# Ledger of designs, part 28: designed miniproteins, single chains, continued (3)

Each design is a single chain, and the fold is of that chain. pLDDT is the mean over its residues in the fold that is shown.

## One batch from the design tools (miniprotein)

Design m9006
Fold by ESMFold2-Fast:
Structure m9006 (fold): chain A 115 residues (1-115)
Amino acid sequence: KKYEEGKKLADEIFKKAPTEEDALREVARKIGEYQARKEYELVKGITEAFREKFPRYRGVAALPEDATLEQVRAALAAIDETIEKLSKDPSAQGEIDGLRLAKARLEGYLEALEK
């Protein structure tokens, strides 16, 4: 079952990643990749495992189901601009971390669309 495969994939990434930050970024990338491939059961499994371990990261900006390359590139540019603005505020580190995860997810989606 694809849902169980998604949960196992997330668990393997968290187990093998050198740091928690690396694990979070790789999981986000895989969510984007499988969403672009319309592997929704895998995305559900990965997302559920991710939310169970890291409730703080719930609410990362939703990507439209049929997002185009142009829309994804525009979203990535907007995230980069927001991170640059927030980098001037020491209290914004948590928001920057969330945006970096959103960026990783969009990058995974973009890579899958370009293949």
Scores: mean pLDDT 74

Design m9007
Fold by ESMFold2-Fast:
Structure m9007 (fold): chain A 56 residues (1-56)
Amino acid sequence: SGSENSKLIFEYEQALINKDEEKAKELYEKLPEHAQLTLENSKLGIAGKREEVRNS
């Protein structure tokens, strides 16, 4: 998409893939609260699923 928030989310995900924690934090702070919550829910789902598989 062409919206400002979509670009920030895309750049944030790219920073995470590149393990650039500093840039990821900067981009995260620029996101509105609801977008931040959505990203955290997505991460928790993935991380929790990985931990459950490892623990099982």
Scores: mean pLDDT 67

Design m9008
Fold by ESMFold2-Fast:
Structure m9008 (fold): chain A 94 residues (1-94)
Amino acid sequence: MIEEDPLFLVMKARDYLLKGEYEKALEWAQRALELDPDNPFALLVLGEVYLKMGEYEKAIEYFKKALDIARKIDPNSFIHRLAEELLKEAEEKK
């Protein structure tokens, strides 16, 4: 994977998220979003990081953006289902 590949950047963000290194996870996910502003994977990871940080309103905003984009691509996709589940979790925690 190339370092400027949005998928590579999203994978790095998720690795840091799993390690609990939320600030690094945000940096890598934001870089992915800078390259592709409508990348649903980058939006989902940003939302998950904010959710883990207790920033529920920010998490909800990113999950709603990811859900809207995923719905336009394929409403039956895994990304769409994941966005709905994460949005519900964030809404229940606020």
Scores: mean pLDDT 80

Design m9009
Fold by ESMFold2-Fast:
Structure m9009 (fold): chain A 75 residues (1-75)
Amino acid sequence: SEEDIQQTIRDMEEAVRYIERLAEEGRREEALELAERALEALRGHLANPDLPEALVEPVQETVRRLEELIERLRA
């Protein structure tokens, strides 16, 4: 449903924000672990042909943001 799609987008945004907050608080190892798990899960969703079309771009953008965050946390 449209509501479920919008909720999923909000949940992804909130998850990224939470990971960014952990990194800002110096909880770098926890932030990295959560970011890597989220990235793996989202890449799996992108490989699933049943992924709703409306989620393709939001998931791709979230993957890009997590990849950039992971690179920064590893540096």
Scores: mean pLDDT 87

Design m9010
Fold by ESMFold2-Fast:
Structure m9010 (fold): chain A 64 residues (1-64)
Amino acid sequence: ELDEEVLIALVDIVYGITKVDIEKNVPGAKEEGIKLLEKIRDQAVAEGFTRAAEHAKKAIEELK
């Protein structure tokens, strides 16, 4: 299930970049990061990728 693992990796990349941008006080970084993670979550849900969807949901909650 290579596509699910790719989405999980993408969640980690977006989360990491968002955390760095928040630390650097980039305007809108938190909101933009959450928006991207929500798109990944929605795509994972649509494809039935439960692990990727759960991973994205956890990342979103940790940024809020």
Scores: mean pLDDT 83

Design m9011
Fold by ESMFold2-Fast:
Structure m9011 (fold): chain A 66 residues (1-66)
Amino acid sequence: MLSEEEIRKKLLELSEEIIDELFPDASDEQKEKMIKLIEESIDKLSFEEQKKLLEAYLLMKRLLEE
């Protein structure tokens, strides 16, 4: 099983990919601000909530790849 730190890292990586896909024309400053807000939100979640969020992100990524 993934550690809490590994789950957090994957959530941030997936969030960055999603932001780049949805907002390609956004400035680096705007993207950094969005990532920071997501990071702060993730840090407020319990480990179980972080796991559920990662599962939701992976499902969304799978749907976007098709």
Scores: mean pLDDT 77

Design m9012
Fold by ESMFold2-Fast:
Structure m9012 (fold): chain A 69 residues (1-69)
Amino acid sequence: MPSEEERELNGLKAAAYGIVELEEKGEEENLKKAEETRKKLRELGISDEEFEELAEEARKRVEELRKKA
């Protein structure tokens, strides 16, 4: 079973993936939702640098899925 910290990290990765998907769609409403989620992560003490690292990983995953489609 993953540790409590590992579960939190997995949650952050899922949030980063969701933000990247919303940004990829490029719609104004989706961009606002992505920005709101980023603000919530900052309130939880997640640095912009830490978040960007997770987001970059998510972007690579999205690109790989796009190439396979």
Scores: mean pLDDT 72

Design m9013
Fold by ESMFold2-Fast:
Structure m9013 (fold): chain A 71 residues (1-71)
Amino acid sequence: DVFTAKVADVSGNTLNAIDEATGEGLSIDAPEGVRVGAPATVINNASGQVYKGKIVELGEDGTVVVEGEPV
């Protein structure tokens, strides 16, 4: 799965973001730091579904793109 999310808030290594496709809240945890290629865990705050993957793009407008698979 690919998530394109608008970052609303940053708390340490966790991005609180909004999925641009659904409008649902996402918690994106990047324990090694927020950068392209870094591992990331995405939690959909509406469904509780967890995805593990990596950050593939950081937009200049505060957008983050994560590729992940459901766990």
Scores: mean pLDDT 84

Design m9014
Fold by ESMFold2-Fast:
Structure m9014 (fold): chain A 56 residues (1-56)
Amino acid sequence: MKEERIEAALKRLEDRLGLTPEQRENVRKALEIAAEQGFDIDAVERVIENATAPAA
């Protein structure tokens, strides 16, 4: 049930990064694609968080 894990990861990222609705939709699609490719959702969540976290 990967959809449930994707939703949980998306909610965590949305809360922590303050995603706009547009960014939230893009992140959801990225997580779904990663899950279909066999990537670990938790690992992908960490990559997105790390890539987005520091501004400069």
Scores: mean pLDDT 74

Design m9015
Fold by ESMFold2-Fast:
Structure m9015 (fold): chain A 60 residues (1-60)
Amino acid sequence: MEAGGRALRAGDYERAAELFKEAVAADPDNAEAWAALSYALARAGKKEEAAAYAAKADAL
């Protein structure tokens, strides 16, 4: 998760989203990783994808 957090701090939201996708693939029960992925996608302008992943975080 730290690598994704660093990408968010750098404003590299697309890279952050890719790193968080790896995090949720490794641990699909990690609600925080799903929330972080949703946030990164929303900031990258992928609002529809962000909403879908936010729903995943809320379901966990």
Scores: mean pLDDT 77

Design m9016
Fold by ESMFold2-Fast:
Structure m9016 (fold): chain A 70 residues (1-70)
Amino acid sequence: MSREEIIEFLEEKLKEHQHDPVKASTLHELLELAKELSKEEFIEYLEKLLQRTTDPEAIEVLKEVLEFAK
């Protein structure tokens, strides 16, 4: 996937989960990072963040984004 495809995916997921505060907040943070980081840096950040995240709703979102980005 290209960086642009990852950004588009995050924007669509944010629209889908806009009424879930945890998922929306997580997706918004990831969207800002995807705009600033390279694709490789973004994927590495996601993998490290997933290891540190304990919130099950945030974990679900992170896994979904990581699966798409790979």
Scores: mean pLDDT 81

Design m9017
Fold by ESMFold2-Fast:
Structure m9017 (fold): chain A 115 residues (1-115)
Amino acid sequence: SVTLTESGGGTFAEGSSVTLSSKLSGFDLKEALVSWWRQREGEPLRLVASISPDGRTRFAEEVKGRASISYDPAANTVYLDLRNLQREDTAVYYEVAFNEKVGLVFGEGVTLTVV
């Protein structure tokens, strides 16, 4: 009954910007720890960014200064903005939402390719 609908992937030029989004259905994002993770080919899943219910944000060092994470409570949607895209940003990106009552919910993943 809980779903994450991710969008915003595709092929983008090096140096451009992208917004990845994920709409949560089935519980309120304001009550969730929300994070974006990525997996590059042949590598483990790595944290990109997170936002907690109190509004605290965290960013991985490699995206610090060129990433932002935000949410629209009315749309129940989280946005990850990545600026100045690098070829190393090529990965499958997953939203992960955590709530103590529901547990961990994973999105299906969106593919970002930087050329």
Scores: mean pLDDT 84

Design m9018
Fold by ESMFold2-Fast:
Structure m9018 (fold): chain A 83 residues (1-83)
Amino acid sequence: EVEKILKELKEEYEKNDPSFPALAKAYLFHPDPEVRKATAEFIGEIADEKLKVLIPDLEEIAENDPDPEVREAAREAIEALKK
Protein backbone atom coordinates (compact mmCIF):
# COMPACT_ATOMS: atom_id res chain seq x y z
CA GLU A 1 0.00 0.00 0.00
CA VAL A 2 1.98 2.96 -1.36
CA GLU A 3 -0.22 5.66 0.22
CA LYS A 4 0.14 4.14 3.70
CA ILE A 5 3.92 3.76 3.34
CA LEU A 6 4.37 7.37 2.17
CA LYS A 7 2.27 8.55 5.14
CA GLU A 8 4.50 6.57 7.55
CA LEU A 9 7.67 7.99 5.95
CA LYS A 10 6.34 11.56 6.13
CA GLU A 11 5.29 11.19 9.79
CA GLU A 12 8.67 9.75 10.87
CA TYR A 13 10.56 12.44 8.92
CA GLU A 14 8.49 15.27 10.46
CA LYS A 15 9.07 13.89 13.98
CA ASN A 16 12.84 14.03 13.38
CA ASP A 17 12.78 10.39 14.50
CA PRO A 18 16.20 8.64 14.50
CA SER A 19 14.46 5.57 13.01
CA PHE A 20 13.57 7.43 9.79
CA PRO A 21 16.68 6.37 7.76
CA ALA A 22 16.12 2.72 8.76
CA LEU A 23 12.43 2.91 7.79
CA ALA A 24 13.24 4.59 4.45
CA LYS A 25 15.94 1.98 3.75
CA ALA A 26 13.47 -0.86 4.46
CA TYR A 27 11.02 0.59 1.93
CA LEU A 28 13.78 1.24 -0.65
CA PHE A 29 14.40 -2.55 -0.58
CA HIS A 30 10.71 -3.56 -0.37
CA PRO A 31 9.64 -6.47 -2.65
CA ASP A 32 7.05 -4.26 -4.44
CA PRO A 33 8.65 -2.05 -7.15
CA GLU A 34 5.82 0.51 -6.73
CA VAL A 35 6.88 0.95 -3.07
CA ARG A 36 10.61 1.20 -3.95
CA LYS A 37 9.89 3.81 -6.65
CA ALA A 38 7.59 5.89 -4.41
CA THR A 39 10.14 5.82 -1.58
CA ALA A 40 12.99 6.99 -3.86
CA GLU A 41 10.73 9.75 -5.26
CA PHE A 42 9.80 10.83 -1.71
CA ILE A 43 13.48 11.06 -0.72
CA GLY A 44 14.22 13.13 -3.85
CA GLU A 45 11.24 15.43 -3.21
CA ILE A 46 12.46 16.26 0.33
CA ALA A 47 16.19 16.35 -0.56
CA ASP A 48 17.06 17.26 3.06
CA GLU A 49 20.63 17.15 4.43
CA LYS A 50 19.50 14.41 6.86
CA LEU A 51 18.72 12.09 3.93
CA LYS A 52 22.27 12.13 2.50
CA VAL A 53 22.95 9.08 4.72
CA LEU A 54 20.75 7.15 2.23
CA ILE A 55 22.93 7.99 -0.81
CA PRO A 56 24.82 4.62 -0.69
CA ASP A 57 21.49 2.74 -0.61
CA LEU A 58 20.10 4.82 -3.48
CA GLU A 59 23.31 4.15 -5.46
CA GLU A 60 22.85 0.39 -4.97
CA ILE A 61 19.26 0.67 -6.27
CA ALA A 62 20.25 2.90 -9.22
CA GLU A 63 22.83 0.27 -10.29
CA ASN A 64 21.06 -3.00 -9.46
CA ASP A 65 17.26 -2.68 -9.26
CA PRO A 66 15.51 -4.89 -11.86
CA ASP A 67 12.89 -2.17 -12.57
CA PRO A 68 14.15 0.66 -14.84
CA GLU A 69 11.65 3.16 -13.37
CA VAL A 70 12.91 2.42 -9.85
CA ARG A 71 16.53 2.87 -11.04
CA GLU A 72 15.64 6.25 -12.59
CA ALA A 73 13.82 7.43 -9.43
CA ALA A 74 16.92 6.52 -7.38
CA ARG A 75 19.23 8.45 -9.76
CA GLU A 76 17.00 11.53 -9.55
CA ALA A 77 16.94 11.29 -5.74
CA ILE A 78 20.76 11.12 -5.64
CA GLU A 79 21.02 14.20 -7.91
CA ALA A 80 18.58 16.14 -5.71
CA LEU A 81 20.49 15.20 -2.54
CA LYS A 82 23.92 16.14 -3.98
CA LYS A 83 23.00 19.62 -5.17
Scores: mean pLDDT 82

Design m9019
Fold by ESMFold2-Fast:
Structure m9019 (fold): chain A 64 residues (1-64)
Amino acid sequence: SAEEAYQQGLALLKQGKLAEAREAFERAIELDPTFAEAWRQLGSLLRLDGRLDEAARYYARAAA
């Protein structure tokens, strides 16, 4: 489920596995595009990568 994918992403993030965490959050939004928390986490990861314009779009989706 989207919730399970999101929880897996959080666990991977705590382990410092940023690429795997990103994949888990992407799975969460694929399963539920209205899952605002997953959009926000992806925005934060994009910001860490220096992809600021993309991060802003993901944050905007989370706020919608």
Scores: mean pLDDT 85

Design m9020
Fold by ESMFold2-Fast:
Structure m9020 (fold): chain A 71 residues (1-71)
Amino acid sequence: SAEAQAAYDKALETLLKKRMELEKAGKIEEAQELFSSYLSKIKQAMVAGDAAAVEQIRDEAEKKAKEILES
């Protein structure tokens, strides 16, 4: 759906930004793992047409990135 695609586009922007932030902090492996794991999940939710699931997964990725940065 258009809503799921829009949510996916925003989630992808968020993942790219968080990957870059983690890489700049020297957490290269964590950045790659976060990006690959959550990209797979948001893509599956987007294909299913579930915009709410895409948004939820994006929020989980943001929270996980914050935990890694604070460690």
Scores: mean pLDDT 87

Design m9021
Fold by ESMFold2-Fast:
Structure m9021 (fold): chain A 59 residues (1-59)
Amino acid sequence: MEKQIEEKIYKQITELLGEETAKRLREEAKKLAEELKSQGYTELYLLVRLAIEEAEKQK
């Protein structure tokens, strides 16, 4: 269950950060990414990081 929810969250975060106000979400997303990494979700951490980078380019 948890992993299924996290997969959906990953897709939503990637989509939102790539399309919306990355600056506002960047700080929160960065903090979330570090927490995901510390919990052992390296793939989610990497995906959130990529979404942040993509959103920054859009600015």
Scores: mean pLDDT 62

Design m9022
Fold by ESMFold2-Fast:
Structure m9022 (fold): chain A 79 residues (1-79)
Amino acid sequence: SNKKESLIEGFKYAIELVKQGKVEEAYERMVIGLENMGLSEEEARELAKEAVEKVLAGEDPEKVAKEIAEKALELLEKK
């Protein structure tokens, strides 16, 4: 399976939790997922915060999920 596609689906699920008002749960799930990919706690928290803020600002969840997945993969390539 495509690693990027799997990440996008996971982030879409977390972003839907933001839309349901479960902001803390969504944030925590994204942080754990990003850390499991190999990001540091600081990198994971910054990226999860960006995703939550964009969704709350009214950006398309699928677009945000794709952007965050791409940024996470770029951060992993720098390690």
Scores: mean pLDDT 80

Design m9023
Fold by ESMFold2-Fast:
Structure m9023 (fold): chain A 95 residues (1-95)
Amino acid sequence: DPEEKERKERIEIGRLLRVKLLYEQTTRVLDYEIENGRDTELVRLARKHGREEAILEAISKALGTSREEVREMLEKLKEPEVQEKIKEYEESLLK
């Protein structure tokens, strides 16, 4: 079913875009909080687990998934074809 395939692809791309935006936002927030000497839950997670693991933990908690699944989605986001599909999806939301 072409419609079902397109629907599943849109859901997957939308989910990957959400992970991308959460990663970018969480990274900016963590950097800001560290630079400004903040003692937040995110900074405490970074001290306990390291920066990347803290970001993965925060995203996994926000999405109700595992750190492993978030890591796999971030690896998919590095693929050129996935990056192009996300760009097309983002542009479609602005129309």
Scores: mean pLDDT 83

Design m9025
Fold by ESMFold2-Fast:
Structure m9025 (fold): chain A 75 residues (1-75)
Amino acid sequence: SMEEELVKAAYEAGYELGTRLAKEGYSRDEILEMARKKAEELKASLLKQGFSEELAERVAKAYLDGAREGAEEAL
């Protein structure tokens, strides 16, 4: 479904961010702070587009989970 594709895309985007920032020398805490800000922006964007609060939260969580896992793999 479109919802599952959005959640997967958010996870993949977060994972790429986490791995890239870790390779650039950022700490885990710095990566998670940047990822949280981007996840909040993504949630706000989806809500503005008319998506549900539940979907927007799932997408934001997937982005954060991806960033955490991507950073862990590269650190």
Scores: mean pLDDT 89

Design m9026
Fold by ESMFold2-Fast:
Structure m9026 (fold): chain A 55 residues (1-55)
Amino acid sequence: SEELTKRAQNALQAGQALNNEEATALGQKAVDAAKSGDDETARKYIEEASKVLKG
């Protein structure tokens, strides 16, 4: 979905901005899942990226 793609892109950008390689990888997986229409997998990776970014 469009909203999940935007959320996934935000997670990817946050990981890149913080030089957090794990969060960046999870954000990329979330973007790929969202673009393929796998909304459940996209949400999972967005949440995992958010946890990593929180420290």
Scores: mean pLDDT 83

Design m9027
Fold by ESMFold2-Fast:
Structure m9027 (fold): chain A 65 residues (1-65)
Amino acid sequence: MSEEELEREVTEALFYMSVGIMNIEGKTEEAKRMLEAFEAGDYEKAAAIAEEAGDSAGAEAARKL
């Protein structure tokens, strides 16, 4: 893989990990909406939902994509 592809995969993994943490914290509806936006390729929307939910790490990862 190229270094750029590896950085993208790592950033995506970090976003998915943050969604998992939110589910564990009981923020299941926010986690679901973040995942739906992310999978639709709407990274700006995913970042906005993450920020509103208090997931700064997920918001930063989505903005980097």
Scores: mean pLDDT 81

Design m9028
Fold by ESMFold2-Fast:
Structure m9028 (fold): chain A 96 residues (1-96)
Amino acid sequence: SEAELERAIREAGLGLAAAPEAVRRALELLREAARAAEAGEEEEARRLLEEAMELLRREAGMSERAAELLLRGYGAVENNTASEKTREALERIRAL
C-alpha cells in the first residue's frame, strides 16, 4: 500500500541520517554482491546481500522493508548498465 511505502521511505531516511557509516558499508556489500553474481559466485552474492540487510536493520534501525527498499532503489540506479546476473542478485533482496 501507499502508506506502507511511505513508512519504508521515512524509515530509510531516518536510518541514513542516524547511521551513515552503516548505510555506506551496506551499499559497499551490495556492490560486492553484484560483482560476485556477475562472476557466477552465487553463494557469495547471497551472503553479501544478507550481510547488507543485517547491517541496515541492526545498525541503521531500519525495518526489513525499509532496508529492502533502500538496497533495491540503489541497485536499480547502480545496475542500469549491469549484467543479468547482477539484476538476479538484486532480486534476491525481495526474497529476504
Scores: mean pLDDT 71

Design m9029
Fold by ESMFold2-Fast:
Structure m9029 (fold): chain A 60 residues (1-60)
Amino acid sequence: MTKAYTLLDENGKSIGLLSVNNSTANLIIDGSVAAVFKANSLDEALAKAESYLGEKVSLK
């Protein structure tokens, strides 16, 4: 099942989406797929997105 989450930066600004399937997460920035990660959990997907962006992010 695919779930999409809104990504917020440290200031609460929406910066993109994190779309998660069973073992794959897509980081979508400005309507484009910026990165694809292998992740077995939402926590892994979020950690990989933070590493890619070089900043702290949260989900809404």
Scores: mean pLDDT 79

Design m9030
Fold by ESMFold2-Fast:
Structure m9030 (fold): chain A 70 residues (1-70)
Amino acid sequence: REEELRRELEEMLKELEAPTEAQKQEMIALLREKFEVGVEIAGPEASLEEIVEAALAHYRPEAEALLAAR
């Protein structure tokens, strides 16, 4: 679900001040489950990196709003 993916991304973003290659690969693996979200945002011709960035941008504001609500 989006909530599950959002939590996974939020946890990874907390760890990603200086992300290791392994952490980046785990994030990519999670984003592949919702790859269509990134494709819908970045477009079907976008590169994998652009799709990953679009998915992260989509979930980052939600994570920030969640933190602000605390």
Scores: mean pLDDT 58

Design m9032
Fold by ESMFold2-Fast:
Structure m9032 (fold): chain A 71 residues (1-71)
Amino acid sequence: MKITIEAEFPFESLEEKVIEVASKLDKNKPYLVRVGRYDDIEKVKAKLESLGFKNVKVERGDVNKATIEEL
């Protein structure tokens, strides 16, 4: 499974949209999350871990695009 989140306007922060989408996923599965170019990787990782995700890797992705991929 791979979910793509597109920005609706230039330089939109995708952090909250990533967290909202991820909150509906199985927290016991491994995921690779690529946040938007200008998003805070550590903030997103900390929030996902606080939601109970046991195996999540957060990396920097493309301009105004985020992805969540099940590994």
Scores: mean pLDDT 79

Design m9033
Fold by ESMFold2-Fast:
Formats: C-alpha cells, sequence, structure tokens
Structure m9033 (fold): chain A 91 residues (1-91)
C-alpha cells in the first residue's frame, strides 16, 4: 500500500540523512589529519608525519565507504518516493 511505501521512503531518507552527517564528520577528520600529517612532517619528524598520514589514509577510505552508502540510500529514497507518487496518481 501507499502508506507502507511512504514509511519505507521515510526510513531511507533518515538513513541518508544520518549517512550525510557521518560523511561530513569523516571528511572533517580526513582534512584535519591530512593537515596535521603535513605539519608534523615539516615541524616534528617524518616518522610522526607518516603515522598521521596512515591515519588520514584510513579516514579517507572510511569517507569513501560512507559516501557510497549515502549514494545508495539517497537512490533508494528517491526510488521509493517515485513509486509512492506514481501510486497516488494512479489512485
Amino acid sequence: AIAELEAEAERARRTADALAEAVKVAQDLYEKLSQQAEEANRTVSPEVGAKLQAQADKAQSKMDELRAAYDRARAEYERLRAQAEALRRAA
């Protein structure tokens, strides 16, 4: 029924919103770690810089995973919303 599709769309929307926030947090962390790695390499030591760069690389991988998950959740939301709208117009 239309109500079930709307409920599923709303759940997909909430999932997408949560993932968008997680992407933002992951991006901020990646940018911070990248800057700290560059600074540490110049001002502290190459070893400390390399350690922070490894952490930045992990944060980048996590950010890419979250972006992919966000894109899937967003597409699911749009698909469900379109189905609900089509059923409303057919009724």
Scores: mean pLDDT 85

Design m9034
Fold by ESMFold2-Fast:
Structure m9034 (fold): chain A 56 residues (1-56)
Amino acid sequence: SSSRQELLREIGQKIRAIGLGLDEALTGKKADTSGLSEEARKLLEESIKRMTEALK
C-alpha cells in the first residue's frame, strides 16, 4: 500500500538526517538539508543540539 511506502520513505529520511547531523558535528561543515522532510529536518536540528550539549 502507498501508506507503507510513505512510512518507509520517512524512516529512510530520518536515518539520513541522523547521519548528516553526525557528519556536521564531526566535520564542522553545514549539512545539505535539501530534499529532507520537515520532520526529518527537525530531527537533524535536535540531534545536532543534543550532540553539542554532550560535547560540553
Scores: mean pLDDT 75

Design m9035
Fold by ESMFold2-Fast:
Structure m9035 (fold): chain A 77 residues (1-77)
Amino acid sequence: DELEKEAQEALEAGDWEKVKELAIEQARLLAEGLAAKYGAEAAVEALRKAAEVAREEGLEEVAEAIERIAEEVEAAA
């Protein structure tokens, strides 16, 4: 998992902006995979839960990006 490795390296370096970027990219790839395997509805539900968790952790920009990805998946269905 290239994104997981990049995220771990960014965490070790303390590069929080890079961590946020990688989290958003990972969410987009997971959305595509979930939609392909389980359908758009299941992918949207998983993304909305992920956005809620990100918001609870104070990652508002990440939460907004994940919500937009969920809207894109829902619109494409």
Scores: mean pLDDT 75

Design m9036
Fold by ESMFold2-Fast:
Structure m9036 (fold): chain A 106 residues (1-106)
Amino acid sequence: MGLARLYLGSGKYDEAIKLAEEILKKDPNNAVAHLILGMAYLKKGEYEKAIEYFQKAIELSTGPLKARAYAYLGLAYKKMGKVDEAEKWFQKALEIDPNYELAKKL
């Protein structure tokens, strides 16, 4: 996780993708690896691919990680101009964590 977060923060999205794919080879249902893939593809502007990975992260997680996946799913839809769909997913994130900052961004 630490290296994937560093790669995402430093703009090394392809390195984050490669690391997450290696995690998935060992653990195909790793929710964190799916979240990292979604975040990397979101940053690359590949919104449909990002949505697919965020949906998988939602299926494989609970609590704060699921709230984060819902918030990023909403952000992906917002970047595609699908505001109503984005608001739906931000609301789902807030139902789990009312203080989630990303979900509060209009």
Scores: mean pLDDT 82

Design m9037
Fold by ESMFold2-Fast:
Structure m9037 (fold): chain A 60 residues (1-60)
Amino acid sequence: SESTLKKVQEVMEMTLESFKLDPEQQKRVIAELEELLKESKDPIFKETVQRAIKSIREHL
């Protein structure tokens, strides 16, 4: 859906911006993404958020 695509794009932008931050700030972004994961029931959005969290953790 259009709503899901917009949310996915926002998560992708947060992930890319997180790579410019220091490790402490990157951990904050992971925490925010984990909250989004808990609140969402959309499987596509959840998969995107999980991949984003993994990507940021791999760069810590």
Scores: mean pLDDT 83

Design m9038
Fold by ESMFold2-Fast:
Structure m9038 (fold): chain A 77 residues (1-77)
Amino acid sequence: MEENRRRYEALEAEVRAAEAAGRTVEARARAVRETALLLGLSEERAEELAEAARAGDERLLALEARLTEEKQAELAA
């Protein structure tokens, strides 16, 4: 029981961070792209890194969905 509780608490914190991150996804992607260009990476590579930063938001949203399913399964048990 305690392990699931700790896991839910950690995932809830991750979800709250995802909400804040989602609101700043565009700024994050832009910063990553600009940093890559400053490091001398190609424009193509900088664009790929910016897309990866956006993909991070999707991962956080997936964690939120998983948390909901896990809570539902735990309550059913």
Scores: mean pLDDT 64

Design m9039
Fold by ESMFold2-Fast:
Order: structure tokens, then C-alpha cells, then sequence
Structure m9039 (fold): chain A 67 residues (1-67)
């Protein structure tokens, strides 16, 4: 399960970066679609990562709205 958890964490980091890029570009619909395409577990991990870094606050808020 260590490999599964590491893989989910990597997916969460990738999702967070993609959602942040979409939010920074003003494409909120794309950001929401990206979050909805991921599993709830990965989205939850990405939200936790966003809480640790102020630069990702808006991305985290968009992802939270899709849960």
C-alpha cells in the first residue's frame, strides 16, 4: 500500500499544479473539470497540500467546491 499512497500523492501534486495553472489563467471551468475528473481521495490530498501553501489557496478553494 506504500506504493499506492505514494502514487496518489504524486497524482494529488499533479492535480494541484494543473488546477493552479487553470485558476491563474482565469479558467475556473477548466479548474472545476480537472478536480471532478480526479478521484475524491486524490482531490482531498490536493486540498490538504493547498492548505500548506498560500500560493495554492484559490486552487484549493475551487477543488473544495467540487467535493
Amino acid sequence: EEEEQQKKLEEAKKLLEEVKEAVDAGDIEKAKKLAKSASPEVVGLAIELARENEEYREAGAVMSATL
Scores: mean pLDDT 80

Design m9041
Fold by ESMFold2-Fast:
Structure m9041 (fold): chain A 66 residues (1-66)
Amino acid sequence: MKEIEEKRVNLAKQIKKLLDEGKYDEAIELFKKNFGDLSNLTKEQAIKVLKAYADSVLLFEEKKKG
């Protein structure tokens, strides 16, 4: 359980950092390696999914700690 949660949070932080740096392709690759292929989505759709994922995970983590 801890391993899965830590991996999820760390992945969300890495994706958020890559998105903030405009490294969208790297963010998509990182997500694909951990959750499966996003090749059936447009790049814009994939970026939207990654933003929603990162925001949801990080917001939930903040609530858990606060």
Scores: mean pLDDT 74

Design m9042
Fold by ESMFold2-Fast:
Structure m9042 (fold): chain A 65 residues (1-65)
Amino acid sequence: MKKKEEIEKLLENGQFARVLAKYTLDEIEKLLPKEIAEAVRKYLNGEITFDEFEELVKKYIEKKK
């Protein structure tokens, strides 16, 4: 399975912590939409909480359908 497909499946299943543990920010930025990559970066920089990060990603996924 390609890394992009694996990450997308983990996010769709709400496994956000697993994505952050398994993949680097650089890999996420290359493989995922800018909105998700920016949410990850903000979380890793301490600009948002994990709960805020999860909410942003869930809203993005819902919008993308």
Scores: mean pLDDT 75

